Designed miniproteins, single chains, continued (2). Designs and how they scored, part 40

Each design is a single chain, and the fold is of that chain. pLDDT is the mean over its residues in the fold that is shown.

## One batch from the design tools (miniprotein)

Design m5450
Fold by ESMFold2-Fast:
Structure m5450 (fold): chain A 60 residues (1-60)
Amino acid sequence: SKQQLIEEGQRLMGEGVRARRAGDGDRAARLFEEAAELYRQAGDDDLAEGARNLARQARR
């Protein structure tokens, strides 16, 4: 369901933040990209774009 996709996306976002805090920018970017895809499938374009932006920043 849409809600389950959003919930899983939120879980991946949390893991991405923890990975970035641990200094693993590549892992963080991957997790944010996975969250963005789930948000896109849920039809939430704003959440998807936010997650994509975090993925780009995590690799820098």
Scores: mean pLDDT 90

Design m5451
Fold by ESMFold2-Fast:
Structure m5451 (fold): chain A 71 residues (1-71)
Amino acid sequence: MSEEQRKEAEASAYLVALASFRTASLSAGDEETAKLAQEGLDRAMELLEQGKYEEAREVAEEAIRRVKELE
């Protein structure tokens, strides 16, 4: 894979992971954690659309970290 394709794949993987955390939080009735995950997804998706794959990955990773802090 090219470096660009690798960064895109990595960003996509983190977005999928974050989306899974959001879905789990919604299923558990944890609106606060679900909202935090959704905000992270919105920001990461916007960066992904701009081709800023590394920034999208970092935003998604940070959101996952914060979601884990909220239990």
Scores: mean pLDDT 81

Design m5452
Fold by ESMFold2-Fast:
Structure m5452 (fold): chain A 65 residues (1-65)
Amino acid sequence: MKRYLAKAKKDFKATGPWEIDVKKGDILEVYEDEVTDDGLVRARNLKTGKEGLVPKEYLEIIEEL
């Protein structure tokens, strides 16, 4: 599985039970294989340790892990 470091470009508030909150500037680990039809990716917020779905369009990839 490929993983990436990403930075949140803006705040995102979870709207469903599988989603996580992120704040602009948070660093996340993104899992490439977990892309939904709605453009959500599985990610772990490295600040909070929370793992769940985040819109890919809210994330800027900064490094491949």
Scores: mean pLDDT 76

Design m5453
Fold by ESMFold2-Fast:
Structure m5453 (fold): chain A 73 residues (1-73)
Amino acid sequence: YSEEQKEKIKKIEELLDKWAEALKKGKKEEADKLAEEARKLASELLSTLSPEEQKKFAKEFKELLQKKNDEIL
């Protein structure tokens, strides 16, 4: 990953952390907005990645989402 791609990954992770906290606090509307922002950044990131990097990111992202889901649910 490039520095710009790493920055986007960190922002996505931060948005997912905020999303998880919003869900824990019952703030569904805030959680929905945070999830939408994370999806937008993930889509932008994917468009800049090579096919190999896309596969790596997809795997890491799925693992991160599963971890957050398990912590909330």
Scores: mean pLDDT 74

Design m5454
Fold by ESMFold2-Fast:
Structure m5454 (fold): chain A 103 residues (1-103)
Amino acid sequence: SAAEAEFRAAVQKLRDEFVEKYEELRKNGASVEELRQAFKEYLDKLESLAREFEARHPDDPALRRWAQALIDNLQVLKDYLDSLTPEEQERVIDALLEELRAL
């Protein structure tokens, strides 16, 4: 649907903006805490986007399932990251960033 295409485009835009921001932070010697905070803000923006699209399209079951799946997956990822040390979190975020760049 047009709404699904718009949602995917918005998710991709947030991803691209995050990758650019994160790479600039690393280039400028940002702390591990600043890098982790940037990633957390990215996940929060993705969740807000998913909730916004779900609210705007209550009668689109495919989009609602995609939005809910994204929200659920983001919560699992946040819980996983919170279980890690700062050094482990940085390694996981770096690995995810490489995957995001390859897409």
Scores: mean pLDDT 82

Design m5455
Fold by ESMFold2-Fast:
Structure m5455 (fold): chain A 96 residues (1-96)
Amino acid sequence: MKKAEEYIEKAKEAEKAGDYLEAGRYYEKAGKELYKEGKYEEAAEVYKKAAEMYEKAGDYRKAAEAYRKASDAYLAAGKKEKAKELAEEAVRAYEK
């Protein structure tokens, strides 16, 4: 039984309903569980989705934090170029 999969399903349901803030929170919870499982690249992808949901919700501070978590997860996965791209997205979100 994977908590991350349950959180991803809840995030998708919230996204379909237009509840972008709730969708972001569930994707962030899913990313945290994947990171704990050592699934760093998957965690990064899910944190990136959380950031995109927070941007749609207008919560640029949470978006920046989620992009930073995605960048850190890509670094843990050895994906330096992807990590740099997400770090730049975090700066852009923070400057709004």
Scores: mean pLDDT 86

Design m5456
Fold by ESMFold2-Fast:
Structure m5456 (fold): chain A 86 residues (1-86)
Amino acid sequence: AAEAEVEAAFARLDEIDKRVNEKFSPEDLSIIAETTIPLALIVVFGKGTEREYERLKEVLGLSREAVDLIAERYAPRVKAHIASLL
């Protein structure tokens, strides 16, 4: 369930990326701002607001479990990258 939601969300983001490469649209920019930025902040800080989780569910179909799975999966890489700069 959660992993399937993650796969579907990344497939949707890939479609948006292909459209943005062809032409810049306000709609695609809005989707990126409402999804990519909040998701990155949740991955980095390990905590999101209820509004951010609600928007990720509405726009990408990501449940809280799916968002937490993404954060868990990528947080070690982000932390390792920061540590490598020491």
Scores: mean pLDDT 71

Design m5457
Fold by ESMFold2-Fast:
Structure m5457 (fold): chain A 61 residues (1-61)
Amino acid sequence: SDEDLLTEALRRIAERIGAGDFEGAERVLEEAEKVLSPESAELLRRAYRVMRRTAEEKAAA
């Protein structure tokens, strides 16, 4: 389902960001956007922005 795809994409993005692999996280986001509904794609983009910002702020501290 769309919800299952969104959940898996969020998990994979979080894992890549946690590893410092922002390029890998962006690739997962781009691939997921192609298969998700517009609503789920927007939720994923918003979640990605928050997760990345939080990780970058943590790395800068």
Scores: mean pLDDT 84

Design m5458
Fold by ESMFold2-Fast:
Structure m5458 (fold): chain A 59 residues (1-59)
Amino acid sequence: SALERAIASLIARGYSQRQIAEILDISVSTVSRHIRRIMKREGLSSREEIAEWAREHNL
């Protein structure tokens, strides 16, 4: 989804979950749930792997 791509992009740029929540105007809990969904769907196990995945997909 567009929201999941936005979260992955912001992770790749080094933003914390709190900062991402503020930028996207959603709760920290919502950011955390989407991070878990991205990890589950894409087979990623860490924030660093999400950041690498986002960079590889030009996000």
Scores: mean pLDDT 85

Design m5459
Fold by ESMFold2-Fast:
Structure m5459 (fold): chain A 73 residues (1-73)
Amino acid sequence: ATLTATAEGDSVVVTADIPGAKYYAILVDGQPAAVTKSTPVRVAVAPGTHTITVYGVDEEGRLVGKASATVTV
């Protein structure tokens, strides 16, 4: 599993690749932020340091992977 989180203005650009994932659930500081079929995605965040967590979910709704990164905006 790979995860890159990059600060761009008031947002984080999240790029993830988790083998077997059909969907990605993206959390900011443990709070749900987005669900997407593909990355990159842009997530609005407050200024400061945040933990981005991405869960990979398969077609049956099973967790297939997880990755986390820290980013400062």
Scores: mean pLDDT 83

Design m5460
Fold by ESMFold2-Fast:
Order: structure tokens, then C-alpha cells, then sequence
Structure m5460 (fold): chain A 66 residues (1-66)
């Protein structure tokens, strides 16, 4: 879906900037909209970008609940 592609791209761009927290926010927002693929992408990019433990944990829970 287009929304999943947009979330994935936003998370990837955040990760390229080293913004793991921004990628985690993308995961959370995608989860709230039921976008499982977007939430999973956001969680992966938050972890890859070295976000804070709390942000990464929040993103993982968001991906699991999407």
C-alpha cells in the first residue's frame, strides 16, 4: 500500500540522518493506523540508526501490535 511505502521511506530517511528516535516515531504512527509493514520498517530503521533503548523498545511493541 502507498501508506506503507511512505512510512518506510520516512523511516529510511530518518535512519540515514542517524535519527533513530524519528524512525521509532514513524513505527508508532504506522501502528496506530494499522499499517503493519510501515511499523515493522520503522522499528528496523530505529534499531539500525542506534536510537535510544526506550525508542527502540517502543517501536518494536508498535510493530508487534500493528
Amino acid sequence: ATSAEEAKKAAEEAAKRGDGTGAAVVAHQASLSGNKEGAEAGARYAEEAGGSRGAIDTARVSAQNA
Scores: mean pLDDT 74

Design m5461
Fold by ESMFold2-Fast:
Structure m5461 (fold): chain A 60 residues (1-60)
Amino acid sequence: MEKFEELLKKAEEALKAGDIESAKKYVDEAERLIRSGEVPATPENLERLSKMWKEVKEAE
């Protein structure tokens, strides 16, 4: 699994477990991969990241 996909999956699993803190860390790391250029900042990837971030904030 690609690193970005792995981090988003980890974040989703953490949200399901009620571990908001871990989910936030995984989303932050995924955002870092886009900012560093390791993962392309395509509209699709940015939308996926934004959706996960919104879910983390809503779960608080």
Scores: mean pLDDT 80

Design m5462
Fold by ESMFold2-Fast:
Structure m5462 (fold): chain A 62 residues (1-62)
Amino acid sequence: MRIPEEKRSEEGLKLEAEAQELARQGKYSEAARLYREAAKIFEEEGDLVMARILRTTAEALE
């Protein structure tokens, strides 16, 4: 791609940070949901490796 969609990556990272905060509070179900939303954003950007990692993290929290 000539023009990267860095704003989408930033949104995904923000959701990951929010998920980490929820997991720290013991709200694993809510954290898993945000990890899945972050994974969806990275998948839409074509970062399939990051999307897989985030989905696996969400599964580990449930």
Scores: mean pLDDT 76

Design m5463
Fold by ESMFold2-Fast:
Structure m5463 (fold): chain A 68 residues (1-68)
Amino acid sequence: AEKKAEEVKELAEKGEVEKAAELILEAAQAGDTDTAQAMSLALLELAEKGYKEEVEKVGELVTKKILE
């Protein structure tokens, strides 16, 4: 859980928002709620540190994939 949270955080921070979104979707589709929650918390921490635009973009991509 924590390792996947760190990975999604690094991807978002680097601007690799599509890869970050894919990790979140994989955890959600696998029913791994603990990992999905840890990743969401890591993204919230990033938004508070000034990466709000990257975090919002990850959220948009996750939402788009769920709705398609």
Scores: mean pLDDT 77

Design m5464
Fold by ESMFold2-Fast:
Structure m5464 (fold): chain A 91 residues (1-91)
Amino acid sequence: MKVELSPEQQAAVREMAATLRAVGALYELELDVRQGKASPELKAAIEAIRAGKPITPEQWQALLDYARERFGLTDEEIAALKRIIEEIQKK
């Protein structure tokens, strides 16, 4: 039988799933950069994230567009990816 989750539990599960997909996409994105498959702007964005430096609006756009096209990320998963990157950059 399918277990019916409360709306709050369903939202939490969806957010967790989006976060896990975003983490996987970020890992694959770093591999694509290391393999020379990414644009210079995208490479600069990943290097800035790894160094804990702010990324420019242009670098954000390049990263998010690449993630949408390369990995088929939904708007929810893109929002999760942005939150993860911002969290990494807070230190």
Scores: mean pLDDT 77

Design m5465
Fold by ESMFold2-Fast:
Structure m5465 (fold): chain A 58 residues (1-58)
Amino acid sequence: MSRDEALALIREGVAAARAGDFEKALELLTEGLRALGYSEEEAERYARFIVATIKANL
């Protein structure tokens, strides 16, 4: 997966979270972060943090 494809997944994940689809957001963010070279554990942790931050600022 290219860096551009990974960033597109992250953008879609953020958009899903802003739309209230938190399950889809977590999936897309985790996939995108893994594609950027984060470990599965790191990607899941960062994805959960991003979703929580968006929820807090809705």
Scores: mean pLDDT 84

Design m5466
Fold by ESMFold2-Fast:
Structure m5466 (fold): chain A 76 residues (1-76)
Amino acid sequence: GLVQALRHPSPDVRAFAAGALAKIGDERAVEPLLRVLEEDSSPAVRQAAARALSANTRLPAEVRERAQKTLQQLAA
């Protein structure tokens, strides 16, 4: 499923999965998405995860705040 796609070798697949999971507000994806945000080797994938997480109002404010902070660092 989409959560498994967050571990795919292709950065494009990981970025797509992050966006899709965050858009649908799947609570089971929150921790995997945060790991992608903090640990993924691709800045583009981290930026995609951060944008998706920060835009999703169904997620806790803490998660959105962490995503916004990462976006600011990547945009600098």
Scores: mean pLDDT 75

Design m5467
Fold by ESMFold2-Fast:
Structure m5467 (fold): chain A 55 residues (1-55)
Amino acid sequence: SEEAVKLAKEAVEAARNGDYDRARKLMAQAIKLDPTNPEVWKLAEEVAKLLSPPP
């Protein structure tokens, strides 16, 4: 769970930096480690929003 949250946070940071491929990979790894963790899914939502192309 701690490792999954850590990976999810790194995914958010990667997405903020515009590194969308890394963000997707890190998010996928976090979800695979702990698919039932609500904190991981909350961070996954943040990543998904950042992965959407800005208008």
Scores: mean pLDDT 79

Design m5468
Fold by ESMFold2-Fast:
Structure m5468 (fold): chain A 61 residues (1-61)
Amino acid sequence: SELERVRREIREVKGRIEALLDQLHAASPEDVPAVQAQIDAELTRLHRLLVEEARLRGEPP
């Protein structure tokens, strides 16, 4: 179902954010901006997926 797909994508995005946070903690100062930009992009994706999940459950976004 569409809801199952969105929930799977939410889990995948959360996993990527966790990996990126670990990478950020180990990053050299020169790499920090690139890792932070990736985290910001994944957080934006997560927000959109959470809104879509709420909509599919019949809850207002």
Scores: mean pLDDT 87

Design m5469
Fold by ESMFold2-Fast:
Structure m5469 (fold): chain A 68 residues (1-68)
Amino acid sequence: MEEKKKELIEFGVKKYLELVKKGVPEDEAAREAELETIRRGIEAGLSIEEAVNVAKEAVERAKKILEE
């Protein structure tokens, strides 16, 4: 379970950074990355609540990387 959540977070981080690098506005990139991470989390067997929390954590982590 923990391993799978970590992989989903890493996916969300990569998706957000990829979209921002392509010139997608940060607000839109966050929305797209969150939706895709939620979708994958649910498919992986997470509850909606867990998938949403993982997606938010991924975007927060990606934003911290950009602030450096």
Scores: mean pLDDT 82

Design m5470
Fold by ESMFold2-Fast:
Structure m5470 (fold): chain A 74 residues (1-74)
Amino acid sequence: SMDELRAQAAALVQQAVSDFIDAVAGKSPDEQRALGDRYLRDLEARLRALGVPDDVIEQIVAAVRRHLDGLIDA
């Protein structure tokens, strides 16, 4: 169902954000942004493999990018 797909997509997002936070400790802002770009690319590929529609993937990736940028700038 779409609700099950949403739950799986949300779990992938939570895992990607958690892994990013653990990976960025002690890195410069530029290194954190480069790592964020790699995590977002991996997340996009995983969401596409899961069957999430492209328009929804774009919305999710944009939201996660804004969240990661906020963490880097804090």
Scores: mean pLDDT 85

Design m5471
Fold by ESMFold2-Fast:
Structure m5471 (fold): chain A 98 residues (1-98)
Amino acid sequence: MSKEKLEREVELAMKLMAATVNLKAAAKSEDLEETIELLEKAIEYLEEAARLAREIGDEELAELLEKRKELAEKALEAAKKGNLEEARKLAQEALELK
């Protein structure tokens, strides 16, 4: 492996962990403002992870991460409309997507 590819793989793993932690927190949060903040962070990390996955040639992972981001964006829209239950459900669906 090249040093650049290894560095990108490490960065990808860190972004995946950050996205997962924020989505898990959003799925369990009972505070609407906290849920919005957690979802915004998760969306940012998922976008960065998808970009890194494409850069290392993992198109299947990139597509999965883009689908997870779409669910997280729907969760954020639900949260911004005050629908905490729907936001939590969509955040959980993003976590469970394979």
Scores: mean pLDDT 88

Design m5472
Fold by ESMFold2-Fast:
Structure m5472 (fold): chain A 69 residues (1-69)
Amino acid sequence: STEAVSAVALAAHQKGFSDEEAARLAKFVRDNAKRELTPEEIERLKQIVMESKSVEDAEKKIKEFLDTL
């Protein structure tokens, strides 16, 4: 969803990821989300990004979360 993509990009920038890394995570959510996400699900994605150690770690955890939906 557009809201989830924007929220993840913003969280990635706040976490200190580069512009390219933030864009990569936003695209990853867009490509892997099966439907529009709820505000609660978007908040959880933001938390995953903020707690991640790297872009690769964030992608892995985001994929794991989205696969439960």
Scores: mean pLDDT 86

Design m5473
Fold by ESMFold2-Fast:
Structure m5473 (fold): chain A 113 residues (1-113)
Amino acid sequence: MGRARLRISRDALEAMGVKPGDEVTIKLTLLSGPRVVRATVRVLDANGNVIKEVDLGPLEVGETGEAKITVPDNASALEIDLEVEEPGEVTLKLEIYVNGKKVFTATVTLRAE
């Protein structure tokens, strides 16, 4: 098993116009790399405590997982945590929607260790 983490900072959330009470939809597509055994989105407070966790599911190459969250008042950051079958480089497409509007898309490469 390998693990990787992608953090969406408070500054990034503010730049995307995210506010408490908004519905944020995260779509994660595995483009290449080892199979994702588990993917989760975690909402963190300003002290780094997990205040909400939502499952994105397992992902085979070409599959998309989706998580919808209502942003808590004390939300400071989001983390996407990945557990992969074997250590290696994973390439993902990340899409973020706020109240149904697409505000972000990126291809991200992470090293799972």
Scores: mean pLDDT 85

Design m5474
Fold by ESMFold2-Fast:
Structure m5474 (fold): chain A 92 residues (1-92)
Amino acid sequence: SEKLVEQLKSLMSGAASRGAKVSASVEGGKVTITLSGLSPTQATAVALTGIGLALDGYKVSVKIEGDTVTITVEGLSKEQAEELKEHAKKLG
C-alpha cells in the first residue's frame, strides 16, 4: 500500500504541474482525490491511471464528470490517508 500512496502522489503532482486543481478528503476509511480543470485528454489519462491501479488489485474507483476526475481509494491506513491529504494541500 506504500506503493499505492507513491503512485497516487505522482498522479496528483503530474496533474497539478499541468494546471489542474487537486484536492483530497478522508471519510470513513476512504480517501477521495479530486482533480479538476482537466482537458479531455488529461481527464482520460488520469482515469486510465486510476483504472490501471484497480486492475493491479487496489481498492480504487474512478469517476469522470466533465473536467473533473474523482479517484476513491479504500484500504489505506490513517497515516497513509493523511499523507495523501497533506500532499494535495501542498499542491493547492
Scores: mean pLDDT 85

Design m5475
Fold by ESMFold2-Fast:
Structure m5475 (fold): chain A 70 residues (1-70)
Amino acid sequence: EEEKKEEEERIKRLQASLDATQADLDGRVKKLEEEAKKASPEDRVKLQRQINIERDIAEALRLIAEVTLK
């Protein structure tokens, strides 16, 4: 069935896009963690808050993908 093939292709493209976005967010978190190691105590608090926000975004995207691709 044509609809089934189109859906499978759509899911594959969406999964690839989500995987790329997750990799980008993970890279950003890693960079912020490296900066936090070198930062002053005051700047470390700001960087930790940003790290938490980026992680929350990554988790939200994972949950959206899980629900959407169901």
Scores: mean pLDDT 77

Design m5476
Fold by ESMFold2-Fast:
Formats: C-alpha cells, sequence, structure tokens
Structure m5476 (fold): chain A 58 residues (1-58)
C-alpha cells in the first residue's frame, strides 16, 4: 500500500541520514539507492549514492 511504502521510505531515510552522519559511506550509499529504487527511480539513486560517497570522502 502507499502508506506502507511511505513508512518504508521514511525508515530508509532515517537510517541513511544516520549512516551519513556517522561517516558510514557504504551503508549511506546503499540506503540512498534503495530509497530511489523503491520510488522507481534507480538512475537517480545511483547518482545520489555517488554524490554521497564524494561528500564523505575523508
Amino acid sequence: SAEEKEKELEELERRAVRAYLEGDVETAARLIREQFELQGKPELGERAAAEARASLAA
């Protein structure tokens, strides 16, 4: 259902933000891709994941 999908997206977003803040690049990138895949936009997910990796390059 749309409501369940929205809840899953919110959970993935919270987890991605936490991983990003903790510097867990691989987890953040994976969760970002999953969010966009769930929305039917895998290409945008790949781009967003790459951007997150670049931002977290220490």
Scores: mean pLDDT 79

Design m5477
Fold by ESMFold2-Fast:
Structure m5477 (fold): chain A 112 residues (1-112)
Amino acid sequence: HLDEARRAYRAGDYEAAVKHFEKAIAEDPNNALAYSLLGDAYYKLGQYEKAVEYFEKAIELDPENSAYAYLRLGVAYYKLGQTEKAIEYFQKAIELDPSNTAAKALIKKLKS
């Protein structure tokens, strides 16, 4: 159930959040938001490869509403040492949401 997952995430219980998001996805496999939030929970657990996997799935399901997922995918790739891929995905986040100040700041930092 999505609400239980979000409560666990807000409480900092990322392991419980993962379990509840996985259950939400099992009930609705096309919920792009649930995949993005599952990616966030794995990112908080330091499991960056898993975070990438779920952000990519979120983008696959809803590419036009994926500015947030692209931003998070870039951050996860940066944590994996893939700086060029991180910049590419930050640029995609800006393309979908030109008001994305966070993505612009991250590109500036990584290019300087």
Scores: mean pLDDT 83

Design m5478
Fold by ESMFold2-Fast:
Structure m5478 (fold): chain A 103 residues (1-103)
Amino acid sequence: MDAKKYLEKGKELYKKGKLEEAIEYYQLAILYDPNYAEAWLNLGKVLYEMHKDSGDLSEAEKFYQKAIELDPNYKEAWENLGKVLEDKGELEKAKEYYKKAEE
C-alpha cells in the first residue's frame, strides 16, 4: 500500500470512529511520504478529537503546525490550529490564524 492508500484507509477508519487505527494508518502515510501535508493534518484532527476534553492539545497543535510548514496555503490546517488556540483561551492568536485560513 502506498502513502495515498494509507491516508485513504486512515480517513475511512476515522469516519467509523476507530481513532487509534486511523492514527496507525496516518503514521504509515507519513512514513512513506513525510511531506504529505494532508496526512499530518488528519493526524492532528484525530488527536484533537481524542484529547479535546482533557485539554491536552499540544500534539494536535504540533501536527497542524507541521501541515502548515509543508503547505503554508493549507486553509484547513490554519482553521484547525485556530480552533486549538481558541480552546486554549488564546483568543487573539486564534483570530489571527482564522484570518490566515481566509487568505
Scores: mean pLDDT 85

Design m5480
Fold by ESMFold2-Fast:
Structure m5480 (fold): chain A 60 residues (1-60)
Amino acid sequence: SKEEQLQRAIDLAERLYKEAQEKDPTIAEKVRELLEKIKQSTDPDEAVELVDEAARLLRE
């Protein structure tokens, strides 16, 4: 469902935020901002794009 897709995006972003906190405080702050946007999103496609952006920040 749409709600389950949004919850999965939030769960993934929370995990990425935890990883970012261990890597770099500056990256962690950017991921935190994306996590807040994901929590406010009502569109699963938007939420997935924001998760991908957070993952990219950790990779780069």
Scores: mean pLDDT 84

Design m5481
Fold by ESMFold2-Fast:
Structure m5481 (fold): chain A 73 residues (1-73)
Amino acid sequence: VEELEREAEELEEKAREAKRQGDFETAARLYMEAARKYLEGAQEAANSGDSKLALELIEKARRLKEEARRLEA
């Protein structure tokens, strides 16, 4: 779980950097990749009985998908 969260945070940071540079296509792709990593982490957390962490990771993924959609106009 921790490794998936770290990978997601790294992708999220790269997405923010791409967005700052005006590369909205790359930013949207990276946000979607980060969201996927958070969902993988959420599944792992749920399987381990950590329902609170699972819900938090699902919510993070949802927000990143929404941001990706906005970047695609």
Scores: mean pLDDT 82

Design m5482
Fold by ESMFold2-Fast:
Structure m5482 (fold): chain A 60 residues (1-60)
Amino acid sequence: SPERERLEILALFYESVADAAEYLAEKVKGKNPELADQIRKDATRYREEAERLRKEAESL
């Protein structure tokens, strides 16, 4: 269904953002460890949202 496809695409989007955030956190950790920690926390939140969206898609 279009709704299922939309949720699957959104889940992929959040996974991609989480991956990018983790990459950026590693790049800045030496110069700004507090910022790196905050970015990692944001990445965790994005991964949780991706999992939620994927589970919703599976229910459709």
Scores: mean pLDDT 89

Design m5483
Fold by ESMFold2-Fast:
Structure m5483 (fold): chain A 55 residues (1-55)
Amino acid sequence: SAEELARQVLEAVRNKDYDKAIELLQKSGFSKAEAEKMLKTYSPGSVAVLAAEKA
């Protein structure tokens, strides 16, 4: 579900597991470059919300 994906993204970012966060964002429909930019630009919560909305 979108909610479960958002939770997993939030957990990965909070754990500083950026490789996993990028993988989850790519599964949501973002490119690797978009995912990397997103992680540098937005808060962990905002990244999780954007992942859920895209999925």
Scores: mean pLDDT 81

Design m5484
Fold by ESMFold2-Fast:
Structure m5484 (fold): chain A 98 residues (1-98)
Amino acid sequence: GLEELLEEARRLIEELRRALEEGDVERAVRLLEELLRLFVRALGLVETEEQREELLELVEEALELARRLAEVAEGELRFRAEILAGLLGILAGVLKLM
């Protein structure tokens, strides 16, 4: 259910923060891709304003980390991080319109 997806998202965000601190850019990109897939699934399960606000908070946190990753990444990994940040930004916008 949604609660389990949000719990998994929080776990992945903490792993992403660690990957960024360790300079593991490739792992950070993979974690962001997993988070995006999870957020898209979670979006389809949102039924209440409280659930929407909780998901939005996590999406915005992941977006901030994606932007930080794009600043430190190079080449193909930077390009992937920028695309992921853009997609997370679109998802945050969708949640704000709900």
Scores: mean pLDDT 90

Design m5485
Fold by ESMFold2-Fast:
Structure m5485 (fold): chain A 70 residues (1-70)
Amino acid sequence: AEEEAKKLLEKGEELFKKEKYEEAAELYAKAIETAPDSPVAKEALKNLALVYQKLGDYDKAAEVLERLKK
């Protein structure tokens, strides 16, 4: 699970660098679902919040940041 989540995180980071924010968000969300409460999921949550800020989805960014406070 964590190994698969790490690969999803890496693919999401590549898409983020290419400014493919919507596709990056999908991969980060899958990484979080694959290994919840893991260090990989925490990093994916941080990256997902940044993606939503780039897309102007401030409500979704706030929801993701709230999950990081746990």
Scores: mean pLDDT 81

Design m5486
Fold by ESMFold2-Fast:
Structure m5486 (fold): chain A 93 residues (1-93)
Amino acid sequence: SEEEIRRLLEEARRAAERAKEAEDPAEALRAAEEALRAAEEIRRLGGSPEEVEEAARYALEAAMAALKLAEKLEDILRAIGLALRAIGLLIDV
């Protein structure tokens, strides 16, 4: 529904902001996963290309914030994986 997509878009935006404000890599990674999940769900629900693109941009911002904080190899790889999935949503036209 339109209301559900709007809610998911707001969730993606808030998750991106939380990731950028995070001081802990684990918190930033959780926020990045939430932003990506919201973006993927918007696409699944038939959101417009503009709505998917906006949510995917938030997911990418969150993943990049997590990558900047990541120190362990597993966290770095996880952040890169999230970023690549977000990029996939942006170029899926």
Scores: mean pLDDT 89

